# Designed miniproteins, single chains, continued (4), part 74

Each design is a single chain, and the fold is of that chain. pLDDT is the mean over its residues in the fold that is shown.

## One batch from the design tools (miniprotein)

Design m14558
Fold by ESMFold2-Fast:
Structure m14558 (fold): chain A 70 residues (1-70)
Amino acid sequence: MSKEEIVKRAAENLLKLKDPGFQFAGKVIKEALDAGLSPEEAVQKAIDEAEKRGYKKVAEALKNMLEYLK
């Protein structure tokens, strides 16, 4: 499975969660991938946006995902 497929499926799963912070992160990742960003760039953008909005736990979970992709 490609990194893009892994991150795309992760974003789809995040959007299905009831938590607004995780839903927001999933939306940011999906929009970034649709804009042609790499899987790593899409996750990093979601981390930055989550931190700006105070979704600290969401940002931490995404940082763990980004380390897995490296």
Scores: mean pLDDT 84

Design m14559
Fold by ESMFold2-Fast:
Structure m14559 (fold): chain A 92 residues (1-92)
Amino acid sequence: SKEEIEKLIEELEKLINEIEEKAGDNLEVLIQIGMAALELGMAKLFLSKGDEKGALEFLKRAAKLLIEAAELLGDEELKEKAEKLLEKIESL
């Protein structure tokens, strides 16, 4: 549903902020979260046009980028959070 997708967008935005706080000046991590933020922007755009399937595809891309960012940080808790969000996106 649209409400479930909106909640997933909020959870991914929160995860981007958590990764950014831990990234410091790590450019490789900052590039991954920057790309994830662009994918979230596309998800919001498609959702605003009523394209829930399109929105979910962009959220899936964002979640995968955040998994990579968390792996680069060596943060297993952030990686697990990103993986659980990806599973939830794929279940919709």
Scores: mean pLDDT 90

Design m14560
Fold by ESMFold2-Fast:
Structure m14560 (fold): chain A 82 residues (1-82)
Amino acid sequence: VEEEVRELIKKGEELFKEGKYLEALEEYEKAIQLLVDNGLVDSELFEEAVEGAAKVLEKLGMPEQAEAVREQAARLRAKYAP
C-alpha cells in the first residue's frame, strides 16, 4: 500500500511540474483514498498527498476547495488516527 501511494504521489508531482493540473489532482486523490481505506491518515504520505491536492486546487484558482481539502484531512486525522 505505502509503495503504491508513493508511486501515485510521484506521478502527481511529475504531472504538476508539467502543468497537467487536473491529471495531477486525480493522482493525489487516488493516493488520499488509498491511505484513508487503509487507515494511514496519520502518515507523512497522507500529509504529502493532501498538500499536493491543495496546491493543485490553488493553481486551478480554487482556493476555497484547497482549504476544504485541508480541513477534511484534519477531520479525518482526528477521527481515525490512534
Scores: mean pLDDT 79

Design m14561
Fold by ESMFold2-Fast:
Formats: C-alpha cells, structure tokens, sequence
Structure m14561 (fold): chain A 60 residues (1-60)
C-alpha cells in the first residue's frame, strides 16, 4: 500500500508547477524517513494528506 501511494503522489507531482513539485517532494521525503523509522502509519497519513492537497491544486 505505501508503495502504491508513493506512485500515485509521483504521478500528481509530475503535473504540478516547479514550486509545488518542490513542496510535495519534501513531503514525500518526510514520509520515506518515517517508513525507514518503522512509523508506517504516520508515513501513510502524510502521503494521503499530500495526495489530497495535490489533487486540489490540480483541480484549480
């Protein structure tokens, strides 16, 4: 599931402006760090928040 969320976020990031891409890449890095620390639930939460935010930006 985590890997599928990363793939979905990557697809959304590719459609964003360079400034927005930088912001979401930082959120992705934070989620990956949390997963490495074994905090998978927190990592998944961050990815879901980022995905929802990216979808809202693309809808505008």
Amino acid sequence: MFEKLVEELNKLISQLSPDDQKMFEEQKKKALELKKKGKIDEAVKILNIAINSAKRILAV
Scores: mean pLDDT 83

Design m14562
Fold by ESMFold2-Fast:
Structure m14562 (fold): chain A 86 residues (1-86)
Amino acid sequence: MLNEELLKKFEEVIKKLQDALDRAKNVLKDEKLTKYAEEALKEVQEKIKKIGTSNSLSGEEKKELVEEIEKIAEDVEAKVKAAEAA
């Protein structure tokens, strides 16, 4: 159950990052913001993979990685929103 909740959360984060990337690239046409969102998406995907493939991560380490993933998504959304409001 905890793993299903976490997977759903990661799917929502990836979807939000993909949406932000699409807005930066195709709506705003901001190359710098697009690159930032692409790099953030890659970093989040690598962190998710690390959580899924590591049998040695403690509950605390997993929680820290989840918090980092959420923070990255929030930071990207905030930057895209700020650019849209400019």
Scores: mean pLDDT 80

Design m14563
Fold by ESMFold2-Fast:
Structure m14563 (fold): chain A 65 residues (1-65)
Amino acid sequence: SEEEAIKELMEKLGLSERQARGIVQFAKEIPDEALVRQFLLKYAGLSEEEADIALEILKEYGLVK
C-alpha cells in the first residue's frame, strides 16, 4: 500500500512524512523510473545511493515500473 511505501521511505532514508508522501505522489502521477530518479536527485535532494534505495522501495509497491 502507499502508506507502507511511505513508512519504508521514512525508516530506510530518514525522510520526513511530508518528503516521503511527496515522493510517492510524484511516482503515482509519473511512474517512469528515469523521471522519478531525476525528481529524487534534483528536487528531493537525495544522493545517488539514497535515490537507488527509494526506487527499490517504489518498485516493491508497484509505484514505479
Scores: mean pLDDT 86

Design m14564
Fold by ESMFold2-Fast:
Structure m14564 (fold): chain A 82 residues (1-82)
Amino acid sequence: VTVSVPPVLISSEALRHYALAVQSRDAAEARRHLEAAREILADDPEAALVLFETALADIRRNGGPAEVAAEAEAEARRVREE
């Protein structure tokens, strides 16, 4: 079932961490930036999910390492389970 997703405004600080995560070539560095973005968006799980799913797509589109993509997928999964 497809529903309309309302526009989400993601803070510039969270977007900065997002950009650093998708450019990362090291899973540990990507994870640190994704965790920082999650902490910034702790009270907004919808925005957090959109950010992590978009990061996963961008990492794949940019040809980033599979382990970096796995970190973004893990964060998206954590948000869905909470």
Scores: mean pLDDT 73

Design m14565
Fold by ESMFold2-Fast:
Structure m14565 (fold): chain A 66 residues (1-66)
Amino acid sequence: MSLEEAAKELARRLGAVPGVESARAEVVDGVLVADLTFRPGASDESQQEAMDLVVEALRALGQEPA
C-alpha cells in the first residue's frame, strides 16, 4: 500500500545522500521505519540531509517522525 511504496521511495532517496553507505525502509505494523548506515567519516551535513528526507517523507504520509 502507500506506506510500503513510501518506504521504498524513502530508501531510494536516502541512498542518494552522499554520506549514506546504505539505506533501507520498511513498514512494521503500519508504521514507516527507516534504517541508515553512514559511510566512515560521513559529515554532519550528510546526517542532516538524511534526517530531513525522513521527516519530509513522514510528513508526506501525514505522519510525524517517530
Scores: mean pLDDT 74

Design m14566
Fold by ESMFold2-Fast:
Structure m14566 (fold): chain A 112 residues (1-112)
Amino acid sequence: SIVEEIKKLAEEFLEKIRELIANGDVDGAIQALQEFVDKVIELLKKNPNATKEEVEEVYGIGLKALSEAVRLALADPRLTPEQRERLVKAFGEAHQKLVDAANEKIKEIEKK
């Protein structure tokens, strides 16, 4: 199901974030955030017949994964203030992109 696919994407994404942060790769972590959002949006594009409930669950799992990723990253005491600012900004942009995509998809479903 689409819900099982998003759960797998979220798990793979969070493992990648843990590895990148452990290696001090902040740029890689920002790229992984952006790639994850794009993968969630593409998953929904590939499933045009997804129900409103499935769409809301997919975006909910995606948003929760983004929140967990920023929590994991910001828990590293080795991050500089500049690295923290970059991560918070990238998280905010990723979160907003996913929220905007969710709202548009839900509007499309409700219009049918």
Scores: mean pLDDT 85

Design m14567
Fold by ESMFold2-Fast:
Parts: C-alpha cells; sequence; structure tokens
Structure m14567 (fold): chain A 90 residues (1-90)
C-alpha cells in the first residue's frame, strides 16, 4: 500500500515537473525528494535534465540531446529502482 501510494505521488510530481513553470519547480523538486526518498541533490539533477531535454527538443538540438541521454537514462533507472517499477522495454 505505502509503496503504491508513493509511486502514484511520484508520478504526479514528475508529470507536474514536465508541465510546470520554472517558479513551481523548486517546490516540486522538494516534494519529489521527500516522496521518493532520494537526496534533494538527485531530485534537482532530475529537474535540470528534464528542463534541458525540453529546451533541446524545442530547439531541435539532437546532438546535445544524445549527449545528455545517458545521464537522463541513469537517473530514470534510479527512480524506477526506488519505486519498484518495471521497464516496459525489458
Amino acid sequence: AAAYERQLEAFRILKELVEAKEEEHEELIERLSEVVKIPLETARKIYELIKETKELRKNQDVEKIKEIQPEVTELTKKLNEVLGLETVTE
């Protein structure tokens, strides 16, 4: 029960981070850290990568997207492990 509730809350926060204005991101980063039980620094890195990926996609900068992709994948993997989520690609 607790793990499932944490998983749902984390998904809601991540969804809000993708759509939210930059001003709201600090509050969402803190909430993500608390819900997922990861360090605040790790949550901030996730936010920075989401922000960079959105900006690079908007500018169609494919080369830089590929450059940061390994770090995005690594942090996403860590989140999935903490939440007990299975990847659909495996």
Scores: mean pLDDT 65

Design m14568
Fold by ESMFold2-Fast:
Structure m14568 (fold): chain A 72 residues (1-72)
Amino acid sequence: SEEKQREELVNESLKIVAQNPVLKGKELEINNIIMTKLASKDLETLKQAIEVVKNAKSGEEAIKRPEELAKS
């Protein structure tokens, strides 16, 4: 189901945040954005947010870009 796919994508994004050394110290803020602003968005937007977090060069990028996606 779409809801199961959404849950799997959210869990994958949280795992990526936890494992990306660049995001150390920003995990709670990034996870909060994913859980409160992105988890209810369409699957394509959620996939884009995960890719942004995975490839982020800084914690600031991993916060700002997903928030921009959440506004779309």
Scores: mean pLDDT 82

Design m14569
Fold by ESMFold2-Fast:
Structure m14569 (fold): chain A 80 residues (1-80)
Amino acid sequence: MLKELEEKRKEILKKIKETKEKMKSLDEEEQKKLEIKLLEEIQKETDSSLSAPLGEMTEENKKLLELEEEFGKEEAELLK
């Protein structure tokens, strides 16, 4: 579970980087459209991947929450 989530996060980060590279050759209007689409896709993926029941919190579930927070920080840095 944790490794699958980490790999999924890495793929999202790669996608952000690839989108940023594509944006360098696009006009400002197209850059805005790509940014909005990227943010919507990331939000959807985040909502689907974060599920940790309070009553059964294990070490793995705690690490999942920490990984989600770390990913959010990296995502914000890349989206500057």
Scores: mean pLDDT 63

Design m14570
Fold by ESMFold2-Fast:
Formats: structure tokens, C-alpha cells, sequence
Structure m14570 (fold): chain A 68 residues (1-68)
């Protein structure tokens, strides 16, 4: 079964928080890149699941600001 919008949103928000923490703590670039790619994949799934455009835009902005 496909994940719900709420489930994908919670997972993506948790992953963005992990990405923000990794950047703040000076984690290796390989770690940051892996987390960022995973976040983009979840974002694409969230879009496919029908999340509002305003929510999607906000999440992409947050990911771009921390990814470098």
C-alpha cells in the first residue's frame, strides 16, 4: 500500500531535522549528501501523494538551505 501524506510528511520532517543537525555538527559531506538525496526522494513521494503546493515549496526551501 502507498504511504499516507501524513506518514510521508512526518518522515520527511524528521529527515530534514536530521540533515539540519548533521550540517550543524559538521558531519562528513558523504553523510550530508546521503541524507539530502533521501529527503528529495521522500519529497517526490509526498508530491505524488497529493501534498499541498505551499507545503512542498516550504520543505524544498528548507532542504536547499541546509544542503549547501
Amino acid sequence: AAPSVAELRAELEALIAELERAVAEGAPQDTIDRLYRRALALWAQLRAAGAPEAELAGLVKRMGEVGG
Scores: mean pLDDT 80

Design m14571
Fold by ESMFold2-Fast:
Structure m14571 (fold): chain A 101 residues (1-101)
Amino acid sequence: ASTSATFVATKSGKYKVIAKNNGSLTVGVEVYDSNGNLLGSTIVRAGHTAEVEVEVNEGDTLTVKVTSGPGSGTNTVEIKLIDASTGEVLGSATLTVTAAA
């Protein structure tokens, strides 16, 4: 299963997408622009935090997609969008994914 959150870039530059996996399943994290281009991706193991650095233009919509790995269970994944130059938190979301295996 997969779910997603969207964010709007308020300025051009480098952003970090930080994903904290609070569950027992490994998850995949993918970051897309508004045209469906993959900007970055990573895998976040159970109980771990990972980051994806992306380059964006002002006004771009970023879609962060979280996909559950194999197994059975529910994972909550905390997503933060951070300005890579300042460390300022620009947005956050909590995504829930369920694996049905």
Scores: mean pLDDT 81

Design m14572
Fold by ESMFold2-Fast:
Structure m14572 (fold): chain A 81 residues (1-81)
Amino acid sequence: MEEELQREFDVGALTVAAAVDKVIGDRFEKQGNYEEAAEAYERASKYYQEAADIATGPVREQLQKNADEMKKKAEEAKKKA
């Protein structure tokens, strides 16, 4: 129970951190600050990946897709920088 609750908390915390960095990345991209956008998207990808690694089932699959999306956005931003 306690270990399971800690895992759920860790997934939630990492997912929130990733979402914050995604919003930061989206904001920088809109402003044309592509280097800062790429950095934020890379952090978001890392947090989604870490959350996916400890999650299970459909949640893991969704987090992995989010990580892959953020990695792609970071690569696209780097090309524009």
Scores: mean pLDDT 83

Design m14573
Fold by ESMFold2-Fast:
Structure m14573 (fold): chain A 70 residues (1-70)
Amino acid sequence: MLSEEEFLALLREFAALAAAGDYEGVQEILDRLVEEGVISRETAERALKLAKEGEGDKAAVLLYLAYVDK
């Protein structure tokens, strides 16, 4: 399972990629979070949609809340 330190590093990378419009990179981070059991595929799809809508900060909050609930 992903450590909190590793999760926060991925969350920072997610925010940077989303801000850059690198949605392929965003998808790779989300896929890893699903594979590590940190988030559901549904949460990953919602986060990707928010990032594409320019709501990367809201997506990052969604991912953090999903992590804390586990």
Scores: mean pLDDT 84

Design m14574
Fold by ESMFold2-Fast:
Structure m14574 (fold): chain A 74 residues (1-74)
Amino acid sequence: SESFPGGNRMKAEDLTQEVVDSWVAKVEASLAANGVAEATRQRILAAYRAHYETMLTNSSVAAGEAANAAIAAV
């Protein structure tokens, strides 16, 4: 599991686009503060974003499927 220094503890159910953007911004700030070159930072950030966007998409799909099941039950 990935963890960000100084980040808030988070549960999977709290994963939203805003949280993903916040985590990516914290990673960017940390990498910049540690003198990581811009090209390397952008590559790392792209990988983190892709990972969290996949998690967010999976969460959104599960929520959509649950909503559709509830509608179908009526």
Scores: mean pLDDT 65

Design m14575
Fold by ESMFold2-Fast:
Structure m14575 (fold): chain A 89 residues (1-89)
Amino acid sequence: NLAELVRKAIEGDKEALEKLAELLGISIEDVENMARAIRELIRSLEAGGPPYVQYTDDGKLLTEARTPEELLEATAKLIEHKIELLKNK
């Protein structure tokens, strides 16, 4: 389950970080840096902070995550798409 692998990597599980690095073809350090940034966003959401939102350059809502679960799901979908692109090259 890719979503569970992403969750474990964000939580700092070394085996999950290594598996994601292999799947994405990037360094473990790069995955750790990404996981650290996502952990900071999760802490903000858990503390009742504002939703994580991203907009396109024309002002359209691209991503909105109101809970850690929504952020993890969005992240897992982006990673899954990246893996599929890498497989099809």
Scores: mean pLDDT 75

Design m14576
Fold by ESMFold2-Fast:
Structure m14576 (fold): chain A 105 residues (1-105)
Amino acid sequence: AEAERVAEEILAEVDRWLKEGKITPQEAEDLRALVEELLKRGYSPEEIRLAYNAAVYAIKGEVFLAANYLKGLSEEAIRLVLSRIPNKTIVDKIAEILNIKPPEP
């Protein structure tokens, strides 16, 4: 219930940002797919919020902020978030900050 509520609030925010031109249609699709996948895998409300914030900051090129949000997640969840970020340079920088191997293409 709480995880579903958090996911719904996030998806509403993604829709608003897309309508306002703050994110691209592809970024919106990737963010929605990430949130839906986390929800389906049974991640907690806190984990969904951390993953979403990390993805948003990564999209904006804020690699240190993205990495900071990811520090609260398991390596599996981190890899799932990074797999949804299309900019390989951003992904590689975040992986380096977290001292993990970047996800395979």
Scores: mean pLDDT 84

Design m14577
Fold by ESMFold2-Fast:
Structure m14577 (fold): chain A 65 residues (1-65)
Amino acid sequence: SLEDELIRLLVEEGGASERGARALLDNLRTGDAATRQMMLALAEKDIPSPRAIAALREYVARLLE
């Protein structure tokens, strides 16, 4: 799934723990639009992988479908 692939990228390239990656995705799924925007902005500052950030943005876009 896209979620499983994103967790893998966050752990392998983003420096996240699996627990941290799952918590981030949970906050993005359960939060409102303002929360999602804030979490993405924070992730862009803290996550050292442009590929993981791109995948995270795609995940959020698909949540809005």
Scores: mean pLDDT 80

Design m14578
Fold by ESMFold2-Fast:
Structure m14578 (fold): chain A 82 residues (1-82)
Amino acid sequence: MEEEFKEKVKEFLDKAREILGEQAKPIYDAAKEQIDKMTPEEAARVAILALDELSRIATPEQQKKLDELRKEVEEFYEKLKK
């Protein structure tokens, strides 16, 4: 079920793209490319780092939405450890 977990991580990045739009496409693309090379746990970590990078270029409204998404990714990461 490794592929299914990686797809879930990519879904979080797709949600981030819905928040920020195409202006952050290079960050989404780089993160997705890294995820394909990694374990599900590593992929979740990369998604968290990507969301942190996206928050730096986001408006305050977008930052709140990204923070909520980051929390979802962290919860998913914790489930992968169990």
Scores: mean pLDDT 77

Design m14579
Fold by ESMFold2-Fast:
Structure m14579 (fold): chain A 80 residues (1-80)
Amino acid sequence: SLKEKLEKLKKELEENLKKYTELINLKQETSEEVKNKFYVYSKASGINLGGNFSTSEEALKKAKELIEEKKKLEEELEKS
């Protein structure tokens, strides 16, 4: 059961890492969002990750926060 849980978590981690890599690409795509409104979302899954922002700068901030979250998760995994 523990081994099965570990394998499931590994797959979920890989899916989450893909989402974060898509977010990195969003730095260029954010400017192509709806005029006067910007969204942070996963290109691969279509999941909304940030919400509505009045400026691209706010959306980019959210994307950076999510990238930092990914880094923290990777560092914790590395240390563990």
Scores: mean pLDDT 55

Design m14580
Fold by ESMFold2-Fast:
Structure m14580 (fold): chain A 78 residues (1-78)
Amino acid sequence: LEEEVKELVEELRRIAAETPDPKLASMLQALADEIERALKNGDKEKLSEALYRAADVVRQAGRTELAEKLREIAEKIK
């Protein structure tokens, strides 16, 4: 689980670096930071919420498979 979450954070940061949309890049970086903080603190509620929010953001960006993976992991944490 921790390794899976770390992989997702890395993917979010990669998308943020590659996107031409500075607003989307900023949102993805903030979400990646929030997910890492929640994971480090063992805060399952905040981790789940941040993963669901990240899923919604990447889905809007057309990354449907990543959005589904983020949501699946968020559901496992609940």
Scores: mean pLDDT 82

Design m14581
Fold by ESMFold2-Fast:
Structure m14581 (fold): chain A 77 residues (1-77)
Amino acid sequence: SNKEILKLNEEAFELYQKLLKEKLEEELPEALVEFEDGRVAVVYPDDPAKRAQVDAIEDEVLAEVGEEWEKRWKEIS
């Protein structure tokens, strides 16, 4: 149902925000993570190499959330 799909999307976004923040704070404690209007506002470290690491972490978290979301979505649809 549409309600179940909307709930999954909401849960996936919440999981994404939580995991991204936790992982960034763990691996790059100098990075400030904020969430505004459905977007991640990240204050990147002054080092461009650390910015590349942030991008890699975002991709990894997106892949993890995407797998969990796809699995749950298939079980409902």
Scores: mean pLDDT 68

Design m14582
Fold by ESMFold2-Fast:
Structure m14582 (fold): chain A 107 residues (1-107)
Amino acid sequence: SVDELLTQLAEALRAGDLERALALLDELLAAGVDVNAPLPGDPLNSATLLHAVAQSPDPELARTVGRRLLAAGADFNAKYLADGLTPLQLAELLGRKEVAAVLRELA
């Protein structure tokens, strides 16, 4: 299901699993899912795949997946309603300096 794909992709992104993230992203895009769709399990219905990218430990994953999400129409200015943070601001808050640098490059 779409919710299963989004959940698994978010988990792969947070784990830094580039190969799994790319495979799941390809399935999600082939299914015609909105890349700005809120992640399952978010009670505020506002966290996106880009917020999951911002939580990744891997800057190369952030660049590769971020580029594909941007090409698919991802909103780099989407705010997570729990704290009002954009993906870039979330990466900065978490001290993900290299991932934050990638997100600045892509925006």
Scores: mean pLDDT 81

Design m14583
Fold by ESMFold2-Fast:
Structure m14583 (fold): chain A 60 residues (1-60)
Amino acid sequence: SALVQAAQRAGSAAASAVAAELERLGATDKEIQEAVDAAMAGDYARAEAIARRVARQNGF
């Protein structure tokens, strides 16, 4: 996806990992973008909260 590519281009391993995990969990592009933005800002608590919300919504 374009968002995973953007995270890779930013050169952040954490952002790339967050984007890949959320894509695997079935996140929307908006949810992936919000989580990547949070990870890039160092707000891992927000990135984790988004991932847990997506996982619950999709039955994980």
Scores: mean pLDDT 77

Design m14584
Fold by ESMFold2-Fast:
Structure m14584 (fold): chain A 74 residues (1-74)
Amino acid sequence: GPLVWEPTEEEKARIEKARKLIDEGDKAFEQGNYDEAIKLYKEAIDVLSDSTSVEANAELIRAAVGLVAAKNKK
């Protein structure tokens, strides 16, 4: 099972980069900068496009939810 497997350094780097983009997107959203939030969430989704881990999938869902919310506020 995947529960005890440590991600590759590439996978860890993608997840960390995506988390930063999502956190920046969340800040932009809170500031009412929905265009910037949309850009940041899209970049996070793109970064995670080749990821297969449970952690990457959780961040992908977070980015997708943020993107939809930001678009709905525009």
Scores: mean pLDDT 78

Design m14585
Fold by ESMFold2-Fast:
Structure m14585 (fold): chain A 92 residues (1-92)
Amino acid sequence: MDKEAAELLRKQAEAHRELARRLREAGHDELAELEEEIARVLEEAARALEAGNWEEAERLNERALELGRELVRRAEEEGATEELLRIRREIA
C-alpha cells in the first residue's frame, strides 16, 4: 500500500516537473516555479511514506494542495488558465 502510494506521488511529481518545463517555455516563469515546488514537495511526501513517517507525509500533502490552490489563483490573475489546462492535457 505505502509503496504504491509513494509511486503514485512520484509519478505526479514527474508530471508537475514536465508541466513546469512547458509553462517556462510559454513564458509563465512564476507558474513554472510553483509547479517545480509542488513536484519537490510530492517527492518528499513519497520518501516520508516509504520511511513510514505518516505525519510528515500528511503535512507535505497539505502543503502540495496549498501550492496547487496558489497556482490556480495566479493562473487566473495572469489570464493563463486556458493555457495551463491545454498544457496539462498535452502531458496527460
Scores: mean pLDDT 84

Design m14586
Fold by ESMFold2-Fast:
Structure m14586 (fold): chain A 65 residues (1-65)
Amino acid sequence: SADEEAARLLAEVVDLINEASKRDPEVGRKMTELAGEALDQAERDPSRKPEIFAETLEKIKELMA
């Protein structure tokens, strides 16, 4: 379901934030800000949760490169 997909994507985002924060707290902070914005957007438009979280996941992956 879309809710299960959104939950999976959000779990990946959280895992990457935890991993990045251990290596570079500044990068972890920026990723956390992106995740916060994504959560706010998802509350305003729940129908787009999987799309919002997928976009956010790609942005945080760019910060890890």
Scores: mean pLDDT 85

Design m14587
Fold by ESMFold2-Fast:
Structure m14587 (fold): chain A 90 residues (1-90)
Amino acid sequence: SSEERKLLNKIGEILNKYRRGEISREEAVKQLAKIAGEAVRKGMERIAVAAVNALRDLGLDDEEIIKALVEYGGLDEETARRLVERARAG
């Protein structure tokens, strides 16, 4: 959908801004975790997985990703853990 494309583009923009030194790693993590949480609530699995993979590209391990998804994404720990496992599988 156009909304999914917009969120996917936003993930790419966040990663590019971080790589250019325009935003901190902490800010990039917060922004990506928020997108992942929104995507889960809207049933946008492809976008949620893309956001988790972007968090991993920033050097976060699985437990750090789960923590970020809970703290910034507004997900419960079980939902965050299942999403991280799903992102690893596909």
Scores: mean pLDDT 89

Design m14588
Fold by ESMFold2-Fast:
Structure m14588 (fold): chain A 104 residues (1-104)
Amino acid sequence: SKEKVEEIMEEYTREMYKLLRTALYGSQAEIDKAIEEFKELVKKLASELTPEQQKLLEDTTKEIIEVLKEMGKSKDPLEKAHLQFVALSLVSELYINLKILLKK
């Protein structure tokens, strides 16, 4: 349902924001731990979705994680800002696409 997608995206976005903050300010060990915890959360959230929505959530999450890994390794403030924007854009696109799947 639309309500279920909204609940999932609220929790996903909240936890993604925490992961993003850890990628900006945390140690490599903290980043690695946060990524694994986020992957476990995504699996739980995906179990409440249709197979097509689950695939979209998981595939988009893989892309976001790769962006956040690059951000964590970067020492350039401008590159970090660009990668943060890319990650947030992927979250926005995920929400839009999940809502589109509800109408089909």
Scores: mean pLDDT 85

Design m14589
Fold by ESMFold2-Fast:
Structure m14589 (fold): chain A 87 residues (1-87)
Amino acid sequence: EVKITLSPKDAVVEEGESVTLKAIPSKNIPVSKINWYKQVEGKEKELVAKGKGTLTIENATKEDSAIYWAEIEGTDVKSEGSKLTVK
């Protein structure tokens, strides 16, 4: 029913750079219901931003290299993952 897409799908940045991921829902969804998650291989997912249509990672470090995605609060709707690589 509702779909959420991320832009960019994948990103490569250098340490110290900033990158912004944008959540693009297929229908009108209140920004307050858009939550952002991060997962590093072999670790549990963590909530990194709540109620935001965008996720900005400032002063990127290698620890920011992960798969990021957006979910709609109160639903099973999740975006595909966006892979961020910090070099």
Scores: mean pLDDT 84

Design m14590
Fold by ESMFold2-Fast:
Structure m14590 (fold): chain A 78 residues (1-78)
Amino acid sequence: KEKLIERLAQDLVDAGVPEEIARETARKVVDALFKSDNDGARKALEEGLVKAGFSPEEAKAFADSYVQFAVNLGLIDP
């Protein structure tokens, strides 16, 4: 769980998200995914990215890709 939060936070920072927003967003997303709340995870990621200056369209595309990737790899429960 902690390694997933750190990895997502780093990926968000690499994408241009400020570290404080990236860490908060990553924690919310991973917590939702571990509860099998995939919709909540997408929403948390979209809200974090929009807060960091991404467009709603960019935020949605990123969130959809990340959640689908994590589910397909079995990193989280579907």
Scores: mean pLDDT 75

Design m14591
Fold by ESMFold2-Fast:
Structure m14591 (fold): chain A 88 residues (1-88)
Amino acid sequence: PSDEELRAYGRALGEALARAAQADPEAARAAVDDAVAEILARATDHPEAAALAAETLRAALEAGLAGNVEEAARIMAEGVVAVARMLR
């Protein structure tokens, strides 16, 4: 996918995560923990990319928990593009 497509996908994910965090903070935190565990298990050949992906998810979750939907979208959009570039 293009960087524009990845950025759009990341924005949508960040918005969804922020809304989930506002609706149910505990469920959102558990979902992020599960996603981080899956990323680390499946991307062991690229530990730097996996670490960035985990940090991106956690940062977007924190923005969502703070009620900042736009910041969560921005963090996820930029993080998805950066991680994808590391894996190319």
Scores: mean pLDDT 84

Design m14592
Fold by ESMFold2-Fast:
Structure m14592 (fold): chain A 66 residues (1-66)
Amino acid sequence: AEQADWDADVARNEAIAEVVRKALEKHPLSQEARDKISLAAVKAHRNGDIETFEKEIEKIVKEEEK
């Protein structure tokens, strides 16, 4: 019964990891920004809110563009 829930969790974790990887490759980010992205990923993993996670990444990238 939990197999489907586990598969959904794995897919979500992979989606989060892919967003992080893309952000790190696409943007010349500082170590502080990378740490913030990692923290946001941990929060997304805990609450499962990918939409909020993507918005958090956009905020971190925007902060670095100053």
Scores: mean pLDDT 70

